# Designs tried in a protein design run: designed miniproteins, single chains. Part 35

Each design is a single chain, and the fold is of that chain. pLDDT is the mean over its residues in the fold that is shown.

## One batch from the design tools (miniprotein)

Design m1271
Fold by ESMFold2-Fast:
Structure m1271 (fold): chain A 67 residues (1-67)
Amino acid sequence: MVLPSGVVKEDYEAKTPEELSLKKGERVAVLEQVDEEWLLVRSLETGKEGLVPRSVLDDGGSVVLEE
């Protein structure tokens, strides 16, 4: 199965050990939506996993995702 993927919209620096630092343009696989604000992702470049705010990722969808 192909997991949902996202592209980092802006650089993000991890503030805790559970978070993942990402660079703009980096691709990640979304493993789980922990809540509405946080996603558990895996970096496709390093293979590391961690939490990131949804706001720093383009979830591959539009603002209105009815379809």
Scores: mean pLDDT 71

Design m1272
Fold by ESMFold2-Fast:
Structure m1272 (fold): chain A 68 residues (1-68)
Amino acid sequence: MDEEKKKHEEEAEKLAEKVKKDLLEAGASEDFAERVAKVLKQLYLDGVSPEGIEAAAKTLVETIKEEK
């Protein structure tokens, strides 16, 4: 169903935007944040839960903050 697929893609895009913003705020480069957001968006589309995506993003943000 096209409508359901569209909603899923819109939710994936919102998650990707949030992840990218959180990574940039943590001090990641734009290229790194964009690549990570792309990977996490694809994982969400492939069936990973929003909670799983948020947990992965949080771990990456913490790692970047520690490296800085």
Scores: mean pLDDT 77

Design m1273
Fold by ESMFold2-Fast:
Structure m1273 (fold): chain A 88 residues (1-88)
Amino acid sequence: MDLPEEIVELAREASELIEKAKKAAEEGDLEKAIELLEKAKELAERLAKLAREEYERTGDERLGEVAEAAERAVEQLDKVIAELKEKQ
Protein backbone atom coordinates (compact mmCIF):
# COMPACT_ATOMS: atom_id res chain seq x y z
CA MET A 1 0.00 0.00 0.00
CA ASP A 2 2.90 2.40 0.67
CA LEU A 3 4.71 4.19 -2.15
CA PRO A 4 8.17 2.82 -3.09
CA GLU A 5 10.96 4.20 -0.87
CA GLU A 6 12.88 5.61 -3.85
CA ILE A 7 9.86 7.69 -4.92
CA VAL A 8 9.33 8.98 -1.35
CA GLU A 9 13.04 9.87 -1.01
CA LEU A 10 13.14 11.74 -4.35
CA ALA A 11 10.05 13.76 -3.36
CA ARG A 12 11.60 14.61 0.04
CA GLU A 13 14.96 15.66 -1.47
CA ALA A 14 13.28 17.81 -4.14
CA SER A 15 11.15 19.54 -1.47
CA GLU A 16 14.23 20.22 0.69
CA LEU A 17 16.05 21.79 -2.28
CA ILE A 18 13.03 24.00 -3.06
CA GLU A 19 12.95 25.19 0.58
CA LYS A 20 16.69 25.97 0.47
CA ALA A 21 16.23 27.80 -2.85
CA LYS A 22 13.42 29.92 -1.34
CA LYS A 23 15.70 30.82 1.59
CA ALA A 24 18.56 31.75 -0.78
CA ALA A 25 16.22 33.94 -2.89
CA GLU A 26 14.91 35.69 0.28
CA GLU A 27 18.55 36.44 1.20
CA GLY A 28 19.15 37.91 -2.28
CA ASP A 29 21.38 35.06 -3.50
CA LEU A 30 19.71 34.50 -6.87
CA GLU A 31 22.66 32.45 -8.22
CA LYS A 32 22.37 29.99 -5.33
CA ALA A 33 18.56 29.90 -5.64
CA ILE A 34 18.83 29.06 -9.38
CA GLU A 35 21.41 26.31 -8.70
CA LEU A 36 19.20 24.70 -6.04
CA LEU A 37 16.07 24.91 -8.23
CA GLU A 38 17.92 23.31 -11.17
CA LYS A 39 18.88 20.41 -8.87
CA ALA A 40 15.28 20.18 -7.61
CA LYS A 41 14.08 20.06 -11.25
CA GLU A 42 16.45 17.15 -12.02
CA LEU A 43 15.04 15.23 -9.02
CA ALA A 44 11.45 16.07 -10.04
CA GLU A 45 12.15 14.80 -13.58
CA ARG A 46 13.58 11.57 -12.13
CA LEU A 47 10.58 11.26 -9.80
CA ALA A 48 8.14 11.74 -12.72
CA LYS A 49 9.93 9.07 -14.78
CA LEU A 50 10.11 6.50 -11.96
CA ALA A 51 6.50 7.09 -10.85
CA ARG A 52 5.31 6.74 -14.47
CA GLU A 53 7.30 3.50 -14.97
CA GLU A 54 5.98 2.06 -11.67
CA TYR A 55 2.42 3.10 -12.60
CA GLU A 56 2.74 1.28 -15.95
CA ARG A 57 4.09 -1.82 -14.15
CA THR A 58 1.63 -1.94 -11.20
CA GLY A 59 -1.51 -0.04 -12.29
CA ASP A 60 -1.48 1.79 -8.93
CA GLU A 61 -3.43 5.02 -9.54
CA ARG A 62 -1.54 6.77 -6.71
CA LEU A 63 1.68 6.38 -8.74
CA GLY A 64 -0.10 7.92 -11.74
CA GLU A 65 -1.08 10.88 -9.55
CA VAL A 66 2.51 11.23 -8.28
CA ALA A 67 3.83 11.16 -11.87
CA GLU A 68 1.34 13.85 -12.95
CA ALA A 69 2.17 16.02 -9.90
CA ALA A 70 5.93 15.66 -10.54
CA GLU A 71 5.47 16.52 -14.24
CA ARG A 72 3.57 19.67 -13.18
CA ALA A 73 6.34 20.53 -10.69
CA VAL A 74 8.94 20.32 -13.49
CA GLU A 75 6.90 22.80 -15.59
CA GLN A 76 6.60 25.22 -12.64
CA LEU A 77 10.31 24.93 -11.79
CA ASP A 78 11.20 25.67 -15.45
CA LYS A 79 9.17 28.90 -15.28
CA VAL A 80 10.64 30.03 -11.94
CA ILE A 81 14.22 29.27 -13.07
CA ALA A 82 13.69 31.26 -16.30
CA GLU A 83 12.28 34.24 -14.35
CA LEU A 84 15.19 34.23 -11.87
CA LYS A 85 17.77 33.97 -14.70
CA GLU A 86 16.17 37.02 -16.36
CA LYS A 87 16.83 38.96 -13.11
CA GLN A 88 20.56 38.09 -13.19
Scores: mean pLDDT 84

Design m1274
Fold by ESMFold2-Fast:
Structure m1274 (fold): chain A 58 residues (1-58)
Amino acid sequence: MKLTKEELEKNIEETAKLLSEATGLNEEDIKKAIEEEVKKQGQEAAEQVKGLLEQMKS
């Protein structure tokens, strides 16, 4: 599935928010960690993040 940059940013923000609530870590730190992981692993990591978000919402 191809994500636009805006869709990817929204998915990262939502994931960081959920992880921040679950772990008690700072949301901005989690968001940066996810952004770095996506940058290193490319689209594969982005697709995994989206899949996780959809599982958490359902």
Scores: mean pLDDT 70

Design m1275
Fold by ESMFold2-Fast:
Structure m1275 (fold): chain A 66 residues (1-66)
Amino acid sequence: MTIQQKQAELDKLKDEVKNTTDKAKLEEIRQQAMKIATEVAGSDPAVLQKAADVLALVNKKLGVRG
């Protein structure tokens, strides 16, 4: 997966977070965003920030702190 593909996937995940209230779906989105964040950690700060934004939205909907 290229950086451009990772950005597109994160944009898709962000839209999915906004349009779902299903806890199981939110947990799946969280796992995918965490995977991308881990893969880009230290290599692409812009993509890492985008992944962090998705995780923050998911955590807010799930009521998770951290």
Scores: mean pLDDT 79

Design m1276
Fold by ESMFold2-Fast:
Structure m1276 (fold): chain A 57 residues (1-57)
Amino acid sequence: SGRDLARRLAMADTGLSEAQLNRIEAARTEAELREIAREAGISVKTARSIRDGLHQL
């Protein structure tokens, strides 16, 4: 599916683990997203872009 391909691409581009990507996709608030981004070592902008992209699929 397009979602599975998008998830794999996001992991390849950022070095995120599947668990980290799952947390990003499940994040409902900006505060949750910011915390995940900090732990993963990526920007909040990147995490938000990934989440929003996956939510539109």
Scores: mean pLDDT 84

Design m1277
Fold by ESMFold2-Fast:
Structure m1277 (fold): chain A 80 residues (1-80)
Amino acid sequence: MKEIEEIKKKLEEIKEKLKELENTPDKKKVEELVKEIEKELVEIAKKYPVFPEEIAKEMQELTLKLIELKHKYGLRLEEE
């Protein structure tokens, strides 16, 4: 249960970064924020392989929004 609160806090941080990304006119800052958000989402998924349904849905929504923004700004999906 403590893990759920930690995940929720990290998801709020990701939401703030996504909101900043939507309002950023600087292409370099957009690329930087996209990489940060992507790495944070991957880290959460690795640390917490099983989530409650609510958290899993939130993670999916944030991931889809990131993909939409990457497409909007003409950025490639980077898989290292």
Scores: mean pLDDT 73

Design m1278
Fold by ESMFold2-Fast:
Order: C-alpha cells, then sequence, then structure tokens
Structure m1278 (fold): chain A 72 residues (1-72)
C-alpha cells in the first residue's frame, strides 16, 4: 500500500538523519577542538566548516516532517 511505502521511506530517512546528526557531532567536536570560539570571526569560521555536513541533516529533517504530515 502507499502508506507502507511512505512508512518505509520515513524509516530510511530517519536512519539517514541519525547518521548525519552523528557526523555533524563528530565534525563539530573536531573543529571546536582546533578552533576556540573566542570571537565572532571564529564562530563564523566554525559555522562555515560545519555547513557542508549540517545542511544535509537540515534537509533530511524537513523531508521527514513533510512525510510525517502525509502519514497523519
Amino acid sequence: SMRQKLEEKLKELEEQYQRKVAEVGRKGREVRARIPIDSEAAAEEVGALLAPVAQPAGDLQLEIEELRKELE
């Protein structure tokens, strides 16, 4: 059924999201260990370095929220 296909896709996206969240966490710890956040410029640099891994996690969260709405 269509509902089963959406539930399977939601599960796959949630698993992908958890993997991306773990990746962001690991990269965040690595970057923050190297760059102390003691200025606005340092905070911007850390944000820019994390953006490539954080953006896919954000995109997955939005897709998950849309699928959850379709299942309600």
Scores: mean pLDDT 80

Design m1279
Fold by ESMFold2-Fast:
Structure m1279 (fold): chain A 67 residues (1-67)
Amino acid sequence: MAALRTLAAAGRAFHDAYQSGNLEEALKAARDAVDGVIASITDPQERAEARASGDAFLAALEKELAG
């Protein structure tokens, strides 16, 4: 379940970084977590699913936080 793994990694990284009170750091941590999961995937279909889920999650976070 590449999509859920990507979302879990991004959410965890965002949460852990956000505890420090730095929003920019939290967003960077979430992006880095998405990229890390995608780099670990060898199946093209799973990689595409992970990218789509990660990009949607990051876009939703940026939209909620920026307006």
Scores: mean pLDDT 76

Design m1280
Fold by ESMFold2-Fast:
Structure m1280 (fold): chain A 51 residues (1-51)
Amino acid sequence: MHPYLDKMYNEALKAVKEGDLDKAKKLLDDMKRAFPLDPRVYELEKELLKE
């Protein structure tokens, strides 16, 4: 389960760096639904808010 979260988080971070904010937001939403209390969800949300 956590290995899938790692993949999603890394892919979302890459999407943010590439400017694909729509993809990053989709991944964030999926992570929030599946793992709402994981600190990586909070970290990703902060990255997206800085746009």
Scores: mean pLDDT 75

Design m1281
Fold by ESMFold2-Fast:
Structure m1281 (fold): chain A 88 residues (1-88)
Amino acid sequence: MTGELTVFEVKEAPFEADGTLVKNLKVTKDGDGLLLTWEEGEVGKAPYKVTYGEAGSTDLKSAIVEKNSYLIKGLDLSKSYTVAIDNA
């Protein structure tokens, strides 16, 4: 299925975005990590696939999430990161 991805750089959190896949996407700093929270969009439904990594990197990590939140830990918050959310 062709899902719409919500993609953003999170160098300067907090950050908020709305999209067709997910709504009310919020990114906040939580210690050494980023807390992502969102609501279901028009085409976005659990389970979600969260893909993240340093901006411009090919070494991306992914997680399958059945809830409308995900905590990404162990990040160097001095760097820019790309985060994408899609249907799993």
Scores: mean pLDDT 66

Design m1282
Fold by ESMFold2-Fast:
Structure m1282 (fold): chain A 85 residues (1-85)
Amino acid sequence: RVSEITARAVGLVLRMIGAMLDGDVEAVREAAEALVELARENLPEEVAEEVEELAEKIVEAAEKGDFEKANEYLVKALKLIDEAL
């Protein structure tokens, strides 16, 4: 019962987690940009804007090595996407 869009979002979140474990902030940024694009193409504008703000916070937290904060923002973004579908 997970939608195709939610499944794609989960895949991008897992990619960001993997990149964080590797210390690859560039890969986190690329996956975060893909998540924002997914939201802009598939979700209401207001929700897509919230996902974009969370994506920026995820990248900033990852750049600082604050993976607990990055994970909090990842969970919040995934919940927003799931709730909007």
Scores: mean pLDDT 83

Design m1283
Fold by ESMFold2-Fast:
Structure m1283 (fold): chain A 71 residues (1-71)
Amino acid sequence: MKEEAEKFVKEAKEAIRNGDYDKAEQLLKRALELDPENPEAYALLSIVYAKKGDFEKAKEYNEKALKLRPP
């Protein structure tokens, strides 16, 4: 399960590089279904929501990432 979560995180990073933020959001949510305490997935969701202009969700996911593992 954690190995599959890491695969989704890797694919989400590639989607972010390609500017496909909707795909990245879906992949990161799938990663969190498999590994709900993954701080990297929360940090990347924060970036995705910021890029989409949803600053409230970006703050929420950044705070979750910081609670699980500080930068």
Scores: mean pLDDT 82

Design m1284
Fold by ESMFold2-Fast:
Structure m1284 (fold): chain A 68 residues (1-68)
Amino acid sequence: MEKFQANLDDIEKVVGPAKTEREREVYELQAALNAGVPEEELRETYPVYPTVRRSAEAGREASRELAA
């Protein structure tokens, strides 16, 4: 949990603060994955996890440009 929040803050420092609920959800999932939260827990918490996971991987690539 604490590591999850630290990762979330770190992501926001790199790509900027979340401006929409969708962007915040992507940040939260990315932070949780970075913290090592298992997929089963993410599936329970985020019913849209499979869809967001696909989008999060694309967003991770795009975040390198947004971080500039």
Scores: mean pLDDT 60

Design m1285
Fold by ESMFold2-Fast:
Structure m1285 (fold): chain A 66 residues (1-66)
Amino acid sequence: MEKEKELIARATKLLEELQKDPDNEDVLREMARIALELEKTGSPEAVEAADRLHRAIAEVLKRKAA
């Protein structure tokens, strides 16, 4: 329970950092790591948080490829 809350809170902070610096690869790597950990917990809240992180990463990568 507490680990999931911490991971979700960290996901929110990482999304804020990504908005400030969209090309920060360290933030993108940390987001991918947190998303994987959230997926492993399997709760609906954690899965939703992981989905948001994956979507943000995909949008940044699409922008770089365009």
Scores: mean pLDDT 79

Design m1286
Fold by ESMFold2-Fast:
Structure m1286 (fold): chain A 57 residues (1-57)
Amino acid sequence: LTERQKQVLRLALQGYSYEEIGEKLGISPQTVRDILREVSRLTAGLSRAELQAILDG
């Protein structure tokens, strides 16, 4: 994952909305949704624990 994809995923796992994530990162909520779609494709079949492991390194 890119740094931006990790930032968006991290905030999403914390329960932030698309609007809140977009505001925090200075991007539109539509861009947040598009990034999360890419992350979902790249991480298809991974559990929440496996997603957290990617973020924590």
Scores: mean pLDDT 82

Design m1287
Fold by ESMFold2-Fast:
Structure m1287 (fold): chain A 83 residues (1-83)
Amino acid sequence: DVEKKVKEAREELKRLEEEEKKKAEEKAKETEELVEKAKTKEEKEEAKKKAKETLELVKKASELVGDKYREVKELEEKLKKEA
């Protein structure tokens, strides 16, 4: 019961980490290209806005991973009570 939930939660955590890493890397690359190409004042402001959006996405990804990590830890503690 609890053991099965721990295994499933760990697998979900690994998948979530991989997916969030890929998304963050793609967004960072897009932002870097925009910053490098920004020559006008408007382009620089747009690049700054995209950089802020990328930072917020990374923060949200970290929160999602953190929430799942806590879920795994709670399940592991419950498993200890059964052992």
Scores: mean pLDDT 75

Design m1288
Fold by ESMFold2-Fast:
Structure m1288 (fold): chain A 65 residues (1-65)
Amino acid sequence: VDEKEVLRALGDIYLALGDIFAEKGNYEEAAKSYRLASNLFRQAGDTEGAELAERKAKEYEEKAK
């Protein structure tokens, strides 16, 4: 398996985890999960995924304050 594919799959997993925490109202954990997803997508070369996860992370960081 290609390393970039593995990183992207991990990014998808953390993005989904972030969505679950966000729906439960656990905004702090949602933001952390989105941050991890963004970093993984960036390492995979998925700029669009990284930008999406970064925006979600910032949104939920603001909600957690």
Scores: mean pLDDT 86

Design m1289
Fold by ESMFold2-Fast:
Formats: sequence, structure tokens, C-alpha cells
Structure m1289 (fold): chain A 56 residues (1-56)
Amino acid sequence: SGEERRRRAEEDARLLQQLRQQLLEQQKKLGKVDLDQVEAQARTIARLLRQAAERG
């Protein structure tokens, strides 16, 4: 029973990557938002929240 859960996680990852690609495309045209930093910051916050819950 891992296939459906793995499939869902992969789909979420794909959606995030597609969103990132769309934002990169728009940033390329406008040259305004730092997507790499925004994404890195979001991932760091998510990680910190999980670590805070576990204190790990």
C-alpha cells in the first residue's frame, strides 16, 4: 500500500515544479521576483515547522 501515496506525493511535487517553472517564465519576462530565494525560503520554513514539532 505505497503506490497510491507515492503517486500522490509525486503529483504534488510535479505541481510545485510546474508552478516554479511558470513563475520562472514570468520572472524572465519581468525580471522582478527572485524565485530561487522564494522557493528556498518556503522549503526552509516548512522544514523548520516540522523540526519544531519534533524538536529534531
Scores: mean pLDDT 70

Design m1290
Fold by ESMFold2-Fast:
Structure m1290 (fold): chain A 76 residues (1-76)
Amino acid sequence: RKEILEEMEKLTEETIKKIKEEKDEEKRKEILKETKEKLEKIRRERNFGPRPLGEEIVEKHIKKIEETLEKVLKEE
C-alpha cells in the first residue's frame, strides 16, 4: 500500500513539473486529464480496499495538480 502511495506521489510530482514547463494551455489541460485518469486507475486497479483514506489521497493529488494549473493559467 505504501508503494502505491509512492507511485501516486511520483506521478503527481512529474505531472506538476510537466505543467510548469509546458507553455501551451491546451497541452496543460491534456496532461491534467491524463493524470486524473491514471490516478483513478491506480486507485481502482490496486484496490485501496477497506481504507477511507484511498479516495482522500486521490483527491489530494488531483487538487494539488489543479491548483498548480490554476496558478499557471492565472499568470498568463
Scores: mean pLDDT 70

Design m1291
Fold by ESMFold2-Fast:
Structure m1291 (fold): chain A 75 residues (1-75)
Amino acid sequence: HMEKEEELKRAGELVDEAETHLQRAKADPSARLAHAGLAYKLAQEAIELFEKYPEGQDLLERARKVKEEAIALLG
């Protein structure tokens, strides 16, 4: 299933990007809100893709964790 494989690949890329932005938000207080906002948006997009497929469950949990931490940094 090409669409499923492409969506899962894209969702994985979104989680990796979200984790990178979350780390930058924690490391740089001057850019915290910008990076936390990006981490939140990317994690939410990944969650929507992973929820479509049972194969995405482990990465879904990673995406949810990033979203929760990003929300905490945003206030």
Scores: mean pLDDT 83

Design m1292
Fold by ESMFold2-Fast:
Structure m1292 (fold): chain A 61 residues (1-61)
Amino acid sequence: SEVEEKRKKVLKEIQEIVDTLLKAYNGELQLTPEQLQALVDRYNELAKEYAKLTKEIEKLK
């Protein structure tokens, strides 16, 4: 379904952000405070979208 495909794309973006943040935490990647804040903001936005899409999928069952 289109909703399930959208949720998979959102999850992929979340995983990519988490991987980037983990690399920054481990010192493998240097991020400015502005870049770090942008990633955190994007993560929070995607987490809300993921929750919304999950609720839509649950309504289909």
Scores: mean pLDDT 85

Design m1293
Fold by ESMFold2-Fast:
Structure m1293 (fold): chain A 68 residues (1-68)
Amino acid sequence: SKKKLEELLEKTTEEIKKALEAGDYEKAKKIVQKSVNEVMNDPEASEEEQEEFSKELGERYQEILEEL
């Protein structure tokens, strides 16, 4: 469901932020890759929802980097 994807996005964003704040760029990258793969392999997620998740996650990643 859309709510499940939003909850995953929020959780993943927080995990990425913690990794980036710790200077662990490799861990942050793995978190992104794992979450994108999870959504891409979710049979309930539409192609549009998969694309939107990836876009939003990328935008949030960049926003966190700009705050550091």
Scores: mean pLDDT 82

Design m1294
Fold by ESMFold2-Fast:
Structure m1294 (fold): chain A 112 residues (1-112)
Amino acid sequence: MANERALRAREELERAIELLREEGAPEEVIERAETFASPADLLRFAAEELRAGVISEEAALHLARAALYAAGEPDAWLEELRRAAEAGREAFVAKLEELAARIEAAHGAAPA
């Protein structure tokens, strides 16, 4: 039985890929989104491509939501993400980088 968050992560990623194709993103960017190594990696990818002007804020939002659902992060982080996106590109990029760092701090250091 698939859990709800895993289904939401897939739905958000599929929507992001559709938007990337609609926007004419380079195939390398689409492939990178489809084959991301971790939720934190996906957030950093979204931040970098958004900063570079390669992807839209809408595509970046769906990529970030997919990452947060995949990581099992609380709904409060989705709300932080939404507010940052509404505040503008620079705030949104900064929030994507902050959330990636939070996921790495929580889930990924090598065993001590």
Scores: mean pLDDT 80

Design m1295
Fold by ESMFold2-Fast:
Structure m1295 (fold): chain A 61 residues (1-61)
Amino acid sequence: KVQELIDEFKKRLEQLEKELRAHYDALVKAGKITKEEADAMLQREINTEIGRGLIEITQAA
């Protein structure tokens, strides 16, 4: 059952990364931020979500 939570979380992360990548890529194309800034911001958002999900999975296990 923990594996089901992990698989669901992975799918959620994949969707989030795709959406955030499109958002930040649009900002880079518009000249609002650099590619390096976009990658750093994306990584921070993903790391925050991973941390939240790991806490939830650990508490549920």
Scores: mean pLDDT 79

Design m1296
Fold by ESMFold2-Fast:
Structure m1296 (fold): chain A 72 residues (1-72)
Amino acid sequence: MLKSTKENPSEETIEKLVELLGDSEPAVRLAAQRELVELGSEKVKEALLPLLSDSDPAVRELARRALEKMGV
């Protein structure tokens, strides 16, 4: 595995999108899921894996679907 020296704002973006997966609005949740899939990076996969154990079933479902769309 190769490490990037870039501290991409995408890490904070991924964190915010993860929070939005728990939003009360279905459109917001779907938009966050779409953005995470579009990013499609290993950082996104790593951020989504712990969400499979989240206390919110909606967050778990969206994380699972995003990982499936990313080929995981």
Scores: mean pLDDT 74

Design m1297
Fold by ESMFold2-Fast:
Structure m1297 (fold): chain A 73 residues (1-73)
Amino acid sequence: SLIENIEEEIEKALEEAAKLLGVDKEKYTQSEMLKLAEEKGNEKAVALIRSAENARKLLEQYLQDREARRLAG
């Protein structure tokens, strides 16, 4: 599904970013990894984390829109 595909792409982007930064994805929040990537000047890691953030926002907007339509009133 579209939702599963977006979630998989987010997961892959965050895994690759964590690998580039040499950190454990499970121990760092997305925001903490972004700060670390910016501090290290790792442009590729920054791009991957920002791509994941944008994809997540798109997914949340889609889910919110669906729920709003369900609450017909």
Scores: mean pLDDT 80

Design m1298
Fold by ESMFold2-Fast:
Structure m1298 (fold): chain A 84 residues (1-84)
Amino acid sequence: TEATREALRIAAELAGEGREEEARKRLEELLKAGKISQDAYEAGMGLLDTLEYFRDWIHNPERQERLEERRRELLEEAERLAEL
């Protein structure tokens, strides 16, 4: 729908600028004003949740640290096997 397209466009533009929270507030305002449907709002919010999750997952230092520890453990096991 036109309303869904508008919601997704707003979400994508703001998320591209790293402004996911502003995108959420914009979608909420549009829903309250009756300018987008509930379905369009949910689609936009779902897209923002997905983008925020992947951005946090990729760039979160704690996630990167845990991934690096797991890689180190695998390297240690590979070294032990190579000595056999």
Scores: mean pLDDT 71

Design m1299
Fold by ESMFold2-Fast:
Structure m1299 (fold): chain A 71 residues (1-71)
Amino acid sequence: ADEHLERGRQLLAEGRYEEAVKHFEAAIKEDPDNAEAYLLLAQAYSRLGKFAEAAKWGKKAVEIDPNLQAP
C-alpha cells in the first residue's frame, strides 16, 4: 500500500520534513524498489539541510529508475 508514500507527500507539503522522512522510510521498507519513495526521501532531507543524505537517496532513486530526475 502507498499509504506511507501519500502521507509523506502531504507532510512534505506541510513543511513537516522530519515526519515526512519517517513515512518515506516506511514506504521504502514496504517496497524497496519504489524509486519515487527514495526521490521523495532525498527531497525531504534536502529541505532539512541534510544534503549528504539527500544526495545518497537521490542516487539510489536513479539507480532503480534511470529516467527519474531530481528535484
Scores: mean pLDDT 82

Design m1300
Fold by ESMFold2-Fast:
Structure m1300 (fold): chain A 82 residues (1-82)
Amino acid sequence: DELEIHARLAHKEVGVPLEEAREIVEKYLAGEISARELRARLFSAAYGVPEEKALELLEKLRAGEISAEELEEELKKIKESK
């Protein structure tokens, strides 16, 4: 049930489709992806952006190059552009 809790939190907090959130969280709990990959995939799914772009923006956030608000803004811009 840890899978359901994490998947529902991702759905509620980040806006990931619930089914997709379950698949991503399941891979993480199985040890198939890292916490960094988990975050990138959840943001990719939530905003409909390529995983590579989500990962790039999360790395910039971690390096202090952008704020959390700037991360969300950039993800929304990419989503609107596709």
Scores: mean pLDDT 75

Design m1301
Fold by ESMFold2-Fast:
Structure m1301 (fold): chain A 106 residues (1-106)
Amino acid sequence: SADLEQRVAELEAEYKRLIEKLRETADPEELEILDEIEEAVAQLKATLDLPTYEASLRRLITLLEQALESPDRKLFLTVALLYLKALLGDEEAEKKLREIQKKLLG
């Protein structure tokens, strides 16, 4: 629907703004992760239905905001990338994401 397309466009604009902000102060390893995040987002846009893509962008934006504000920036960028890869069907990424979440929660 037009309303859904508008919400997705607004989320894409916010996502791109956060990526640009993160790139301004990124080290070479963080730049590599950001490049992989952008590639994964492009694949998700091509493969997911619009409502699922909207939900994925909202979660990604939250993780990128955490990366921008946290001293553990690389951790949040890695979590964001693993989340996107898991959505694309990467079972190894899903396992690594669960391991990180378990360590952070207890």
Scores: mean pLDDT 88

Design m1302
Fold by ESMFold2-Fast:
Structure m1302 (fold): chain A 75 residues (1-75)
Amino acid sequence: MAEEARELSLEAYRTLPPEAGQRVARKLMTAAAYLEKGDREKARQALTEAINLLRSTPGAPDELIARAEAVRDAV
């Protein structure tokens, strides 16, 4: 799960406008760090914040949102 969050972070940087991509990627990297520590509650919060940023970003791919939701649901 932590590795999937890191992969999503890189994809957000590549796919989204620079400012939105940086904000989403930061939240996904925060989630990955919490998953590595076993802090599932903080990981879920960071994933939820990333998903909310994705949903509020015009042109964000539905696939990227779905993958982030799948990672959160697996935590």
Scores: mean pLDDT 85

Design m1303
Fold by ESMFold2-Fast:
Structure m1303 (fold): chain A 62 residues (1-62)
Amino acid sequence: SLLEEAEAAAREGLALLRAGRIEEGQRKMTLAYILLSQAGHEERAAEVGREGRRLAREALEG
């Protein structure tokens, strides 16, 4: 389902960002955001977007 694909992309994106793979992680987080928004899960999409931006910022600042 669209939601299952979105949550899989979010999990993979967060794992990539935590591993310092910033470009790949950001691509997956963007995909998750788009899929969650299309599935009507706007609050979850916003949450995923905020978490992804936070981790990317921390990785770039460290």
Scores: mean pLDDT 84

Design m1304
Fold by ESMFold2-Fast:
Structure m1304 (fold): chain A 83 residues (1-83)
Amino acid sequence: MNEIKEKLKEIRKLLDEARKALEQGNIEEAEKLVEEIEKKLKELKKLIDKYNASSSIIKEYTKAQMELIGIKTEIDLEKRKKE
């Protein structure tokens, strides 16, 4: 349970860093952060399944996934603007 909470904190910090990178126009840095977040979310999903985590943890995991999808979409749109 505590390990899951720590992983969620790390993921949220990386999500914040990715958003800041996008705001600063650092698309390449945002893409690297997205890749790291995807890896950590996969690890977190395995822990959630292994420990049968609570619905509150599952909701927070889902929220992080939705934020990541939003960031990935924004990166794609910013790349298209460079044409």
Scores: mean pLDDT 83

Design m1305
Fold by ESMFold2-Fast:
Structure m1305 (fold): chain A 60 residues (1-60)
Amino acid sequence: MYVGRPLGDVLADYGITNVGKELSPEEVERVKELQAEFGLPVTGVADPRTLSLLQQALAP
């Protein structure tokens, strides 16, 4: 789905700037918060499933 906003820009608004790289501890905690909010398993890993759900939920 093409939503006009890059996923990286959306995630940066939530404090996650190292998408596709090793996340900092602060970014891991932020990913966990988003996973809990959207009912995903709280792993702290920005895996493709987590990123797809966040893209759909935050930038539909």
Scores: mean pLDDT 67

Design m1306
Fold by ESMFold2-Fast:
Structure m1306 (fold): chain A 69 residues (1-69)
Amino acid sequence: MEEIRKKAEELIEQGKKYYDAGNYEQAVKLFEEALKLEPDNVEIKRLLAAAYGKAGKPQKAKEVLDSIP
């Protein structure tokens, strides 16, 4: 559990760096991997939706947002 959490945190940090650099496609990949490790993590879902929106995938962004309670 702790190792999975740490790996997800590392993926989130890398994804944020790519997002800040404007590389939204790589940010999407990293946030997708983080979400696979923590499927119910609302913060990862929000980050992934933002990255999808910026990557020109608004339908994917909506699907992720619609999965948030």
Scores: mean pLDDT 82

Design m1307
Fold by ESMFold2-Fast:
Structure m1307 (fold): chain A 100 residues (1-100)
Amino acid sequence: SPEEELRKKQLKYVERVKNDSVPAVIAQAEAAGKHEVAAIIREIANIKTVEELEKLMDKLEVSEELREKILSLFQSPDEALKEAAKGLLVRHALLKYTKE
């Protein structure tokens, strides 16, 4: 459908922008001595299974509402939605470990 195709294009755009900025965020975290944060962001980018995703969400103390949203996106057969799920988790990790 035209509406579904537009949504997929928007999600792919968000994923591309996120991927372009991730190395810079990782480099900034490492430069600040926050190598564990950099490692978590790399681990999120490399998630392949629901089990890996759930383990990281537990470690990052993700809220029930955000967890449900991330799982819903990640379990989609659409790769763009899976990448959007990873993007939400990266944002949560940054807020938890790099804020303040």
Scores: mean pLDDT 71

Design m1308
Fold by ESMFold2-Fast:
Structure m1308 (fold): chain A 57 residues (1-57)
Amino acid sequence: SEEEKKRIERLIKNVKDLEKRGVITPEQAEEIIKLAKEGKIDEADRLATRAVLEHYA
């Protein structure tokens, strides 16, 4: 759907920003983006959240 496409675009943009800021690794960013492009948006969101929490642990 159009809403899903916009969610994917926002997620990819946010993940790339987190990578540039050093909050997540390039490897984590690549895996999250891959999941998002496969339409696994909820799985991508969970992985992104976990990666951010691990950085601040």
Scores: mean pLDDT 86

